Designed miniproteins, single chains. Designs and how they scored, part 60

Each design is a single chain, and the fold is of that chain. pLDDT is the mean over its residues in the fold that is shown.

## One batch from the design tools (miniprotein)

Design m2213
Fold by ESMFold2-Fast:
Structure m2213 (fold): chain A 56 residues (1-56)
Amino acid sequence: SLRDQLRRQAQRVIDNPNDDVSVANFGRLNRQLGLSFPDARSPVEAAQQALRRLDS
C-alpha cells in the first residue's frame, strides 16, 4: 500500500538523511497521500512526524 511505502521511505530518510532519492520518494508519497508537515525543519523531522501520524 502507499502507506506501507511511505513508512518504509520515512525510515530510510531517518537512517540516511543525505540520500536524495529516499527524500524525493518520501516527498512524492506525501503528496500522493495528501500529507504535509509544515512545522518540520528537516526531512528527518518530517519523516518522524509521518511515522507518528501513520501509527496513530
Scores: mean pLDDT 84

Design m2216
Fold by ESMFold2-Fast:
Structure m2216 (fold): chain A 99 residues (1-99)
Amino acid sequence: SKVRELLEEARRLLEEARRALEEGRTEEAAELLARALELLEEALRLAETREELEEIKRLAEEALELAMELLRKSEEHYLEAIGLALRAIGLLFEVELRL
């Protein structure tokens, strides 16, 4: 499944983003988060099952958590972190409308 492949890659990118944040690599974390959100947005467009939507929701919630952590840890990436958080919130809203 294309959706499954997108979700597996998004999960990997979110795990890498979390490690980058823990190590203070905020620029890398922002890039990884943006890429993960792109994959989740594509997955949502292609998703057909409740199980796929529930997994997108879970990963989008994780992306929001990491975006908020980036916002807390980096003043240099403040606007980017807000943008990433808003993208995650928008994705969560769209998923809830389809659940």
Scores: mean pLDDT 89

Design m2217
Fold by ESMFold2-Fast:
Structure m2217 (fold): chain A 72 residues (1-72)
Amino acid sequence: MSEEAKKVLLAQLEKNREKLLEPGSVINLVTPEISEEDILKALEEVGIKLEDIKKITISKENGLTTITIEMK
């Protein structure tokens, strides 16, 4: 897995941390290729509880990963 992809994801999650703490918020993130396991670990690392997440949608096309996170 690319360390760069994880770093990009962590930076985007930190920038959107306040929005992720709002009930019913939705964020869209774009990263280089990243695994589902590393996405979940990155969420835990920024202090977002998986139990507070309503839905995660992951789409992979042309070497890019689009991640949509919907909060409860």
Scores: mean pLDDT 77

Design m2218
Fold by ESMFold2-Fast:
Structure m2218 (fold): chain A 61 residues (1-61)
Amino acid sequence: SELEEKLEEIQKEIERLEEELKKTEDKEKREELLKRMMELGVKEVELAVKLVVEKKLEEKK
């Protein structure tokens, strides 16, 4: 599923940003990373909801 692939990509990107955040002491860089993570978090929720709805509709026909 294209939605599943996109969700996996977003989750991997969030994980990479979390690792980078743990290594980053610079305040400005940390703020940039947190902003990006928040944007990706919104996209993750949107795609997760859409995927759940799609799967449930396929089950019920």
Scores: mean pLDDT 80

Design m2219
Fold by ESMFold2-Fast:
Structure m2219 (fold): chain A 55 residues (1-55)
Amino acid sequence: SAFLEEVKRRLGMSDEDLRRFYEVYQQDRELAIALAERYGGLSREEAERLVELLA
């Protein structure tokens, strides 16, 4: 996915980092969204799209 590759490049995230983010999202959706917004500069919509691509 072009969006997934752009997010990896923009945030400097590895596949392992993305897997960890998905694990956090499965345990606490609002915390994962807040972390993506605060530290990743992602919107809520972008964070949710990222989760859909990692599923």
Scores: mean pLDDT 77

Design m2220
Fold by ESMFold2-Fast:
Structure m2220 (fold): chain A 80 residues (1-80)
Amino acid sequence: MTPKEQEALDALSEALSKSLQEGDDKGRDYTFKAIVYLMKGDYDSAIKYTKEAIKKSEESGSDKGKEAAEKALKKIEELK
């Protein structure tokens, strides 16, 4: 894994942690999918699921999960 891929993974892991703490099941599930696709090197799918995680966290009022997922999105986009 490159240093930039590790930074993106760390950011998604933080977003997953925040979603778990806030009880945001849908934000958690989409963030987990984003991690799986990032690990596979499928950055388009990782971006797609990170955007869905942001939307679901916003809908559930999970502000910390949303902010962490937005930071992760920027890191993944830097990999393209």
Scores: mean pLDDT 87

Design m2221
Fold by ESMFold2-Fast:
Formats: sequence, structure tokens, C-alpha cells
Structure m2221 (fold): chain A 61 residues (1-61)
Amino acid sequence: PLQQAQQILAHARKIQEELEKKGLSMSDLAKKLQEWAQKHQQQLQQLGQQLRQQNGEDFRR
């Protein structure tokens, strides 16, 4: 759990640096990340539920 959070933060920093090299502002980056997170959060929840169902069936063996 903690390691995953650190990896996500590391990726966010790398993306920030690459966007700064292209001359994009931090505010533009923040807006895109918020929109992306909102859309993908719903998809991730659905995928999480599906994975739980699949794992449950494996335990029925």
C-alpha cells in the first residue's frame, strides 16, 4: 500500500517534469490530472469489482 503510493507520486513527478520541458503550466497539468482521475476512478472501481468476482470463483475450487 505505501509502496504503491510512492510509485504513483514518482510517476506524477516525472510527468510534471516532461510537461514543464514542453512549456506547459502546472495549472494545466492539475486540471488534466483531475479530469483523468475522475474518469478513471469510476473505471477502476468497476474493474476492482470484476476482479473480486473472478478471485471469488477461483476460491470455489
Scores: mean pLDDT 63

Design m2222
Fold by ESMFold2-Fast:
Structure m2222 (fold): chain A 96 residues (1-96)
Amino acid sequence: EAIELAEKAKEEAEKAVELALKAIDAAEAGKVEEAEELLKEAEEHLKKAEELLKKAEAVADLSNPEERKVLLEAEETLGIAEIALAVAKYIIEKAK
């Protein structure tokens, strides 16, 4: 189901955001090794979110308002995750 795939994509993207923010906190605290480990985990969750969203898009009926809503929410969360990871990478590089 497109809805199930999009919901899973959103959950994976939310986990990527959480881990990226933790990586930022760790890097700012001078815990560079911990920050790099958290960033790697965030990247894995982001990749899974991207794969799930792509599958959801392939089977989604955009004329269905419920499918469209969940797909848009997943896309929004994925975008936030991409920005969070970019910020985390920047802060970690500066902390090295």
Scores: mean pLDDT 89

Design m2223
Fold by ESMFold2-Fast:
Structure m2223 (fold): chain A 71 residues (1-71)
Amino acid sequence: PSKQEIEDEIREAMALMLVSVVELALKNGTVDEEEAKKLLERARKLAEEIKDEELRKRVLERIKEAEKKLE
């Protein structure tokens, strides 16, 4: 893989890890809304740095789904 592909994969993995932490906390009823919002903001910043457009769109959509669950 190219360096860009590797960097995109790392950003995807990091962003999805943050989303998973929020989703798990929501499922277990242990969510801190302020902390969850901070984690999703960090995930969004990581996702926005992904160069592959389709991958970026998929990651951003997962973040948006998690944000909706906090509303």
Scores: mean pLDDT 84

Design m2224
Fold by ESMFold2-Fast:
Structure m2224 (fold): chain A 67 residues (1-67)
Amino acid sequence: MELSREERIEQAERLVREGEAALAAGDRVRAYRLYQEAVALVKDDPELKQEVVDRMTALLAAADAAA
């Protein structure tokens, strides 16, 4: 069973939010895993992939700078 495009977008947004929360808690391993899952969900949609990558990259960079 494959997710619809709308369902993939919703799950990717959820994963990005969970990743942000994980980074805020200092759990970089979990954040990175959630990031990869979000990117995988939108890999076939270049616009969505770019938005997810940009957001998670910024969050990861901010967490690294704060450490």
Scores: mean pLDDT 75

Design m2226
Fold by ESMFold2-Fast:
Structure m2226 (fold): chain A 60 residues (1-60)
Amino acid sequence: GNDALAARMREAGVAEATVFGAAGSPDAGAVGVTEEGRELRFVEARSEAERAALEAELAA
């Protein structure tokens, strides 16, 4: 849900964030910009495998 997505964005150091798409939509996601100016993309994970992949991406 949006709360879990927002939490991941905050943990990644995103200063500003917008959620796109409806909750539960396959295309639901968010784009954030870190204080470093790096654009990050977040998608609501629908499985443990997707969650692990997103966590790895955010750590890079």
Scores: mean pLDDT 57

Design m2227
Fold by ESMFold2-Fast:
Structure m2227 (fold): chain A 58 residues (1-58)
Amino acid sequence: SKVEELRRLVEAGGDEATKLAYAVTLIREQGKSIEEAAKEVGLSKEDVERAVRLYENA
């Protein structure tokens, strides 16, 4: 699935954009909280919140 593919990219040392895409996918497809997704990818909660808003306004 898209989640598993993005997870592999993050584990292989993916850039910030890849980590944000994975975090947004965790929230939208798996119902993870912003805090949970941020911890999973190692980014700030604020950056993940911003990415979610940008995705919803695209």
Scores: mean pLDDT 78

Design m2228
Fold by ESMFold2-Fast:
Structure m2228 (fold): chain A 85 residues (1-85)
Amino acid sequence: PDYEKAAKLLEEAASIEGTSPFVKSMVELARKAAEAARKKDVKSALAYIDRGLSIYRGFYRFLLPEDRKKALEIVKLMKEAKKEL
C-alpha cells in the first residue's frame, strides 16, 4: 500500500471547489479520507471513500453539468486513492 500517494490523491479531491451541497459533501469526505490515510487507518479511509462514491451514484442526476464534472473529478481521485490503500 502507498498511504502517501492515497492521501495526496484525496487531498487533491478535497481541494475541488463546488457550490452544490453534494459536491461539498464529497469534498468533506475526501478530506476525512485523506486524514485517515495519513494515519494508515485503511478501514476509515475506505468507508469515507465508499460514502463519497455513494453520494455521486445517488445524486449525479440532480447536479448541473459543471458540478457533475467536478463530482466526476472527485470520483476519479477517490477511485485512484482506493487502489493505493
Scores: mean pLDDT 87

Design m2229
Fold by ESMFold2-Fast:
Structure m2229 (fold): chain A 79 residues (1-79)
Amino acid sequence: SAEVEELGRREEELARRLREAVAAGDAAAVRAALEELRRLAERGVELLSKVVSPEEAEEIRRRVAEHLERLEALALARV
């Protein structure tokens, strides 16, 4: 679907920005990229909620949030 393709493109762009920010030691840019990734992940879960149960969608949302928190900790530890 067009929405899924757009989310994929945005994810690739944000992943690149995050890598560049970490390489530059720019903590503010790292936080900004991670915030945008979090918002993108929320949109992805909204789309998944159309095809999975509400309970499954909430579980996926929690797991995604945990993974993003871990990613933030690891990325910020490198700057």
Scores: mean pLDDT 82

Design m2230
Fold by ESMFold2-Fast:
Formats: sequence, structure tokens, C-alpha cells
Structure m2230 (fold): chain A 59 residues (1-59)
Amino acid sequence: GIVEKWEKLIEAAKKGNYDEAVKLAKELVESGEYTPEQIVESLRLEGLDEVAEYIEKSL
């Protein structure tokens, strides 16, 4: 589900798996549950600024 995809995105980001994080971010945007801006903002709030920048450039 969407919650499970968000949790996987956070885990991938924390592990440095940026390509997996981008893939999951794209899937969440395609689901209509998140905008690119919401994903980037949420990651920055979690202190994951490097992956947030990587995703922002990829979306």
C-alpha cells in the first residue's frame, strides 16, 4: 500500500539507496497520494536533505 511504499522510501533513503528512493517517489507521485513537493519537504523534515535534493532533481 501507499504507507508501505513511503516506509520503503524512508528506509532506502537512510541506507543511501538513492535510485530505489527515486523509484518509490515516482510511484507515490503516480498514485496521486503525494506531489513531488510534498515528498521533498517530508524528506527534508526527516533530515534527509541529500536524498531530498537527489529526488527533486529526478522528479
Scores: mean pLDDT 82

Design m2231
Fold by ESMFold2-Fast:
Structure m2231 (fold): chain A 92 residues (1-92)
Amino acid sequence: VEKSVEELLRIAERVAEGIRKAKNDFERDVYAALGEIVLAIGKVEADHTGSKEIYRAAAEGARLIAQAADEVGDTKTAERFRSLAEELEKKA
Protein backbone atom coordinates (compact mmCIF):
# COMPACT_ATOMS: atom_id res chain seq x y z
CA VAL A 1 0.00 0.00 0.00
CA GLU A 2 2.70 2.54 1.02
CA LYS A 3 4.72 1.81 -2.14
CA SER A 4 1.58 2.19 -4.31
CA VAL A 5 0.82 5.55 -2.64
CA GLU A 6 4.40 6.78 -3.23
CA GLU A 7 4.43 5.62 -6.88
CA LEU A 8 1.01 7.15 -7.66
CA LEU A 9 2.03 10.54 -6.25
CA ARG A 10 5.48 10.44 -7.89
CA ILE A 11 4.01 9.66 -11.32
CA ALA A 12 1.22 12.25 -10.88
CA GLU A 13 3.86 14.90 -10.03
CA ARG A 14 5.80 14.00 -13.19
CA VAL A 15 2.61 14.19 -15.28
CA ALA A 16 1.80 17.61 -13.76
CA GLU A 17 5.34 18.81 -14.58
CA GLY A 18 4.96 17.45 -18.14
CA ILE A 19 1.72 19.39 -18.59
CA ARG A 20 3.38 22.61 -17.34
CA LYS A 21 6.37 22.13 -19.69
CA ALA A 22 4.30 21.10 -22.75
CA LYS A 23 4.23 23.90 -25.34
CA ASN A 24 1.63 22.44 -27.72
CA ASP A 25 -1.79 20.80 -27.40
CA PHE A 26 -0.55 17.37 -28.51
CA GLU A 27 2.11 17.07 -25.79
CA ARG A 28 -0.32 18.35 -23.15
CA ASP A 29 -3.00 15.85 -24.23
CA VAL A 30 -0.47 12.99 -24.15
CA TYR A 31 0.50 13.83 -20.55
CA ALA A 32 -3.17 14.17 -19.58
CA ALA A 33 -3.86 10.72 -21.10
CA LEU A 34 -0.92 9.24 -19.15
CA GLY A 35 -2.33 10.77 -15.97
CA GLU A 36 -5.74 9.21 -16.62
CA ILE A 37 -4.17 5.77 -17.21
CA VAL A 38 -2.08 5.94 -14.01
CA LEU A 39 -5.03 7.09 -11.89
CA ALA A 40 -7.24 4.37 -13.43
CA ILE A 41 -4.64 1.73 -12.45
CA GLY A 42 -4.53 3.20 -8.93
CA LYS A 43 -8.33 3.05 -8.69
CA VAL A 44 -8.33 -0.61 -9.83
CA GLU A 45 -5.77 -1.46 -7.12
CA ALA A 46 -7.80 0.45 -4.50
CA ASP A 47 -11.04 -1.29 -5.61
CA HIS A 48 -9.32 -4.70 -5.42
CA THR A 49 -7.58 -4.13 -2.05
CA GLY A 50 -10.19 -1.85 -0.41
CA SER A 51 -7.36 0.60 0.38
CA LYS A 52 -8.62 4.05 1.39
CA GLU A 53 -5.00 5.26 1.31
CA ILE A 54 -4.68 4.43 -2.41
CA TYR A 55 -7.99 6.21 -3.15
CA ARG A 56 -6.68 9.29 -1.30
CA ALA A 57 -3.34 9.17 -3.13
CA ALA A 58 -5.10 8.88 -6.51
CA ALA A 59 -7.41 11.80 -5.59
CA GLU A 60 -4.38 13.92 -4.60
CA GLY A 61 -2.64 12.95 -7.87
CA ALA A 62 -5.71 14.04 -9.82
CA ARG A 63 -5.71 17.41 -7.99
CA LEU A 64 -2.01 17.96 -8.78
CA ILE A 65 -2.67 17.30 -12.48
CA ALA A 66 -5.78 19.54 -12.47
CA GLN A 67 -3.76 22.40 -10.93
CA ALA A 68 -1.04 22.06 -13.60
CA ALA A 69 -3.73 22.11 -16.33
CA ASP A 70 -5.27 25.27 -14.82
CA GLU A 71 -1.83 26.94 -14.73
CA VAL A 72 -1.44 26.45 -18.51
CA GLY A 73 -5.06 27.47 -19.28
CA ASP A 74 -6.34 23.97 -20.17
CA THR A 75 -9.68 24.37 -18.41
CA LYS A 76 -11.26 21.20 -19.87
CA THR A 77 -8.41 18.97 -18.64
CA ALA A 78 -8.46 20.70 -15.24
CA GLU A 79 -12.24 20.12 -14.90
CA ARG A 80 -11.87 16.46 -15.92
CA PHE A 81 -9.19 15.77 -13.31
CA ARG A 82 -11.08 17.70 -10.59
CA SER A 83 -14.09 15.44 -11.28
CA LEU A 84 -11.85 12.36 -11.02
CA ALA A 85 -10.40 13.64 -7.72
CA GLU A 86 -13.92 14.15 -6.29
CA GLU A 87 -15.02 10.65 -7.36
CA LEU A 88 -11.90 9.06 -5.82
CA GLU A 89 -12.22 11.09 -2.59
CA LYS A 90 -15.82 9.85 -2.10
CA LYS A 91 -14.49 6.26 -2.03
CA ALA A 92 -11.81 7.08 0.55
Scores: mean pLDDT 85

Design m2232
Fold by ESMFold2-Fast:
Structure m2232 (fold): chain A 88 residues (1-88)
Amino acid sequence: MSALELFQLGLVYLKEGKYEEAIELLRKAIELDPSLKALALTAIGEAYLKQGKYEEAIKYYKEALELDPENKRAKENLEKAEKLLKEK
């Protein structure tokens, strides 16, 4: 399976609520193609956010933004995760 195929399958698993399987596939995609890292880290952050693991989600979104500071999805999801963490 190519890195892009692993990335796309990871997004499918994330949509299906299979968060740990999604994270594993997305990490494998990064290993095979580091150019996917910013996109894959954003998706891993979303998997943690959907699991209520807000501190983990924040870490991954911050790492994604270090690689791509203009990533609107990572910025918006980081703000959401920080707000949700503060409410706990």
Scores: mean pLDDT 86

Design m2233
Fold by ESMFold2-Fast:
Structure m2233 (fold): chain A 96 residues (1-96)
Amino acid sequence: SLKELADRYEQEGVRAEKEGNYEEAAKNFIRAAQLYLQAGDYDKAIEFAERAVKLAEKSGNKELLAQAYRLLADIYMRKGDFEKAEEYRKKAEEVE
C-alpha cells in the first residue's frame, strides 16, 4: 500500500537524519510526504514535508528546499488552504 511504502521512506529518513546525512534524510522525507499525500493523509504529508524543509536547509541543497516548499504548496492546495499554498509557492520561487 502507499502508506506502507511511505512508512519505509520515513524509516530511511529517520536513519539518515540520525547519521547526520541531512540531504539523504530530506530526500526520503520528501518521498514519504508525496506518498502520504497520494494516500490522502494530509497531516502526515505536512509533517514530513516540513521535516524535509528543515533538513534541506541544514544540507544547503537549494533544489531539495525548493522541492519541499513546492510539495507543501501542493498539500495545502489539496486541503483547500489557498493562503498557505500561495505562501509556500512564493518560498519555492525565492529559493530557485
Scores: mean pLDDT 90

Design m2234
Fold by ESMFold2-Fast:
Structure m2234 (fold): chain A 80 residues (1-80)
Amino acid sequence: SLEEELREIEAELQELAAKLAENIDKVPQEDIDKLQELLAELQREVQARLAAGDREGMLRALVEYGKKLIELVKETLKKV
């Protein structure tokens, strides 16, 4: 279910965020900028779908962007 996928994404993001914080002084600014841009895109998509009353589309956006964020953080951590 989407709810189970979101819980798994949340758990993985929490672990990755902790590891990123541990190595934050080694992370290039370019990679920080990419993470911030992806988070801003997620915020815009969620707000747009909520404004349209598209709850299911909002949940799908959270899953899709959550997976993209996981991949981006993993790639960033390979550099540190």
Scores: mean pLDDT 85

Design m2235
Fold by ESMFold2-Fast:
Structure m2235 (fold): chain A 99 residues (1-99)
Amino acid sequence: MSIDDPELQAEIDRAIKAMYAALAKRTGSGEAYVQAAEYYLDNGDYEKAIEWAEKAIETGSDEVKARAYEILARVYEQLGDTEKAEEWRKKAEELRKKV
């Protein structure tokens, strides 16, 4: 169930972003950004899922980038943009083939 208080929801969103940013800084990896993107995707917040996936692409290893591309493909499928979803899926497959 969603929280009906928009101010409280904004504070929770900021706390979650701060937590994942701190975790990414502590671990030195984009893995935390991928986890944040998956969290927002599962919650139906596609805009935030895209933002965190893009951060994972900028900071992560090829494995992290492949996972971020898969998240972007899933987001665009949910938004009905099948062409963009296919493009991101192909990018994920190309990175996974590199080992």
Scores: mean pLDDT 74

Design m2236
Fold by ESMFold2-Fast:
Structure m2236 (fold): chain A 82 residues (1-82)
Amino acid sequence: INTEEDDENFINKQLKDLIEELKKESNIESSLDIINSFKEELKNNVSNENLLKKALDILDEAEKEIKEGNIQKAIDILESGI
């Protein structure tokens, strides 16, 4: 069982890693694949339901912006979650 601090540290690391991957990516389909892989990683490793929901809500908002072609806006949303 992860502690709340362990879950927060894991989420913050995943968000930072996701931001760096999205900064290297110009293709919308590849960006969507990246964000979906990070959603799966969070679901598999975060045991605190409230922290997981908050993180997934941020990733869902970022995914919506990527689908609209707004990769920079998606990055801004993810940075606000750290």
Scores: mean pLDDT 83

Design m2237
Fold by ESMFold2-Fast:
Structure m2237 (fold): chain A 57 residues (1-57)
Amino acid sequence: GRLEEMARELSTITGVSVEKAREALELALEGATPEEIAEKTGISVEAARAAVLLAKL
């Protein structure tokens, strides 16, 4: 589905695993901030910010 496609794209852009990218995107779609996503998933705030931007497209 669209979430899986977005997770693969985010993984390619940021270098995080597809599993972590999916978690970050799910949190971003729920309205989480980049800081909250980074804290919950363990990815960088920069990667979390990319997830939030991608989720808003």
Scores: mean pLDDT 83

Design m2238
Fold by ESMFold2-Fast:
Structure m2238 (fold): chain A 57 residues (1-57)
Amino acid sequence: RPEELAEKLREALLKAREAFSQGNVDEANKYLEKAREYAAELSRALGAPVELDTSFI
């Protein structure tokens, strides 16, 4: 369901930002990878592009 994917995307981005703030680059990259996967699936489900706000990088 698109709503579930959107929630997972938001969660992954929050965890990536937190990992970056702690200096855990490897962990941040893992969550960014997950966020991209969720964004791609959400984009496919909606039939529209989904943009990621990565301004914290």
Scores: mean pLDDT 74

Design m2240
Fold by ESMFold2-Fast:
Structure m2240 (fold): chain A 57 residues (1-57)
Amino acid sequence: SAMQRERVERAFELARQLKEAIAQKNYDKAYEIAKELEELTGTKIFLPTKEQLEKMG
């Protein structure tokens, strides 16, 4: 359906933005995008704490 296609396309775009936010060390943005992805897909996305993400980058 059109709604399903739009949802998949949005999820792909959000996943791309999430990767960019993490690469830019914008952890607040990364958490917000992850929440949107969880709501859209119904699947929990595990992100480390902001402190752990800072140590990784």
Scores: mean pLDDT 76

Design m2241
Fold by ESMFold2-Fast:
Structure m2241 (fold): chain A 67 residues (1-67)
Amino acid sequence: MDEQALANLEQSLLTLDKEETVKAGELALRALGASEEFIEEVRKKMEEAKNVEEAVKIAVEAVRKQL
């Protein structure tokens, strides 16, 4: 279940641009009950990503750490 949820998140984020991927990652982490400090750290890393693929990888890894 968790693995399938992460795969679905990754596929969904890959259809977005980088800015929307950052926003979607924040919303997913907030929905999982992550602290605002953790969400801010992840957001900063995603904004520093050079492209959507890097931002998606950062978001999926952050979500995996919350599960």
Scores: mean pLDDT 77

Design m2242
Fold by ESMFold2-Fast:
Structure m2242 (fold): chain A 63 residues (1-63)
Amino acid sequence: MENLERGKKLYAQGKYEEAVKAFEEAIKENPDLPEAYRLLAGVYAKLGDLTKASEYAQKANEL
C-alpha cells in the first residue's frame, strides 16, 4: 500500500497537508483500512482540526 507508506513518511517529516492527501488516496483505494483512518485522525489533530480528527477516529473504530 504505497499511499499509506507515503503518508506515514510525510507525517514523520511534518508535511501534514501532504500526508492528508496520501492517506485519503489510501482510503480511496481501500475503504476497509482502519489504519489509514487512525493515521488521518492523527494528522487532523496536528493540523488543529479536532472535529475531523474525531470523525476519522470514530470511523476507524467502526471498521
Scores: mean pLDDT 82

Design m2243
Fold by ESMFold2-Fast:
Structure m2243 (fold): chain A 76 residues (1-76)
Amino acid sequence: EEFERDVNAALVIIAISVAAKDGKDALIETLERLSKHPNPLVAEAAKKALEAARSVMDGGTTEQVRDAAIDAANAV
């Protein structure tokens, strides 16, 4: 269970890192898609990451949005 949680969180973090290369809007879109994922652990991590990303979206840089999302995904 812990191992599966760690793997699913890592998948969300990888997706965040890849999407961040295409900018803030791409990152939010990717997190919205992952928040609807059929795996509840992926969806939970993505939902937490999306909440954190949106909180810094206005006035934040892509790097700040990415880092907030990664920190939130790791906290799950």
Scores: mean pLDDT 77

Design m2244
Fold by ESMFold2-Fast:
Formats: sequence, C-alpha cells, structure tokens
Structure m2244 (fold): chain A 64 residues (1-64)
Amino acid sequence: ARKYLILGIRYFQEEKFEEAIEYFEKAIKLNPNDSEAYYYLGLAYEKLEKYEKAKEYFEKAKKL
C-alpha cells in the first residue's frame, strides 16, 4: 500500500496525473481506508478537470 502511494505521489509531482491515478487506485485496493490515497485521487482528477470525480474522492477521504 505505502509503496503504491509513494509511486503515485511521484507521478503526481511529475504532472503525470493519469499514471498517478493508477498507483493511487492500487494503494486503495490494498488499503481501502487510506484517506491520503483518496485525497491524492481527488487532487489528480481535479488536475484533469474531472471535478465531479474529484469531489467524490475528497468526500471519501474526509469520512476515513
């Protein structure tokens, strides 16, 4: 879980948002309560201008 979260953050910092999303989704599969992974999914979708999806992931992060 932490390995995929760290890789996702690295891709996010490189502005490779679609690749970042793939790794954050892998992190969530291993740890469904990873609020940080949900938060970064929200940020990545926001950068891709997918605001509705971003909002869903931010709300999931807040509930964990």
Scores: mean pLDDT 84

Design m2245
Fold by ESMFold2-Fast:
Structure m2245 (fold): chain A 72 residues (1-72)
Amino acid sequence: SMEEAEKALEEASRLTALAAAKVPEAQDQIDRGAAYARKGRAALEAGDAETALKYAEMSKQAALEALRSGGV
């Protein structure tokens, strides 16, 4: 649903912000996460909840990878 996709994108953004604060040296993963979140938001604006949700998940994974690299 659009609501689930929006919530997932918000969670991904929070994780990306946390990664940027805690592990700024993981810039490649942080930038990748931000790029996926941007694509997810564009899909959401186009009414494609499934694509938005997939990009939100990819963004979230990138942020979690960044956090893991920093021991968080």
Scores: mean pLDDT 85

Design m2246
Fold by ESMFold2-Fast:
Structure m2246 (fold): chain A 61 residues (1-61)
Amino acid sequence: MVGALYRAVEDFEARSPDELSFRRGDLLRVTRVVDDEWVLAQSLGTGRVGLVPRSAVEPVG
């Protein structure tokens, strides 16, 4: 769900400036679903926004 809180389930290292790097356990807010593979999210720790793989995050229960 867009605007909902998500948690990273794995570490991810950005390969381009448009992608967001994060660590397992980081909290992210999904701002837009881009496609079946990518979402646009904001890190709650840094405030940075970028593309993250949908498989690397899960909704906080």
Scores: mean pLDDT 81

Design m2247
Fold by ESMFold2-Fast:
Structure m2247 (fold): chain A 73 residues (1-73)
Amino acid sequence: MIDSKKASADLYHAVGVLLAKQGKYEEAIELYEKAIKLDPNYAEAYRNLAEVYEKLGEYEKAKEYREKAEELE
């Protein structure tokens, strides 16, 4: 059911946020990507991916994910 996938996506996103706050950006990216795979319309996960990629100096990827987040809202 879509709702169950969204709940799992929310969990992956929440763990990703905790990892990003700890400076574990590569691990956070993996969790955000899992959230997006379960819910491709997860605008918050795209915004957080963009922020993490900016922290890693991956400005082109950060811009791409930020634009994707804006398209979803």
Scores: mean pLDDT 81

Design m2248
Fold by ESMFold2-Fast:
Structure m2248 (fold): chain A 73 residues (1-73)
Amino acid sequence: SEAEKKLELAEKYEKEGEYIAAAKYYVEAGEIYEKEKDYEKAAEAYKKAGELFEEMGNTEAAKYLYKKAEELL
């Protein structure tokens, strides 16, 4: 699926240490899963993006994504 392709890209960039690109693709995957009503996978993707933003020091973006993930579950 389109969401799975975004997750694959996110995982690739995360492995390469490209956290900005990885977080972007995790957010995009989460948005697609949310539209598909796969709330469990959407929440997982948003949590991954939040973790990366936290590591980058963007606490506001991390909090936003953690809240999005929590509200889906």
Scores: mean pLDDT 87

Design m2249
Fold by ESMFold2-Fast:
Structure m2249 (fold): chain A 64 residues (1-64)
Amino acid sequence: SNIARAFELLVEAGEALNAGDYETAIRHAEEALRLVREAPRPDAFLEREARYVKERAQEKLEEL
């Protein structure tokens, strides 16, 4: 399902963020956000988490 795939991508995005791979974190978070928004019943929690990971990864890239 879109929600299950979004959750998997969000886990991968979080792992990438923790590893300092900010570009990968952004990519996975954006794909997760896309899947959540396209789902018949969007999960507001997953959408907020995907946005959060993306924003944190973007902030880290700006620090470099």
Scores: mean pLDDT 84

Design m2250
Fold by ESMFold2-Fast:
Structure m2250 (fold): chain A 96 residues (1-96)
Amino acid sequence: DYDEIEEIARKVSQVVEEALKTKSEEEALAIAKEKLREILRERGYSEEEIEEILKLFESFYDYLKKNTTGPIDLPTIVYTSVFAALGQFRAKRIQQ
């Protein structure tokens, strides 16, 4: 469900945008990870599934941070990383 993935990615990105008003990029990223865990728990994901999604998020985030040139803001990188992680996780589950 792309609409659900978009909604989760948007909510996590908004939390990063708000955090960056008073906090460092490192602190904003930590807040983003905790918000992602919170949303996934509320939506019925298991702790194992949440850990898998967070590892995918970190992998996509690291890739985008290293392979993007120019001023891409942290909220956009986080949005794209959350979207990609959830998309990959769900695609993997559908293929079982």
Scores: mean pLDDT 82

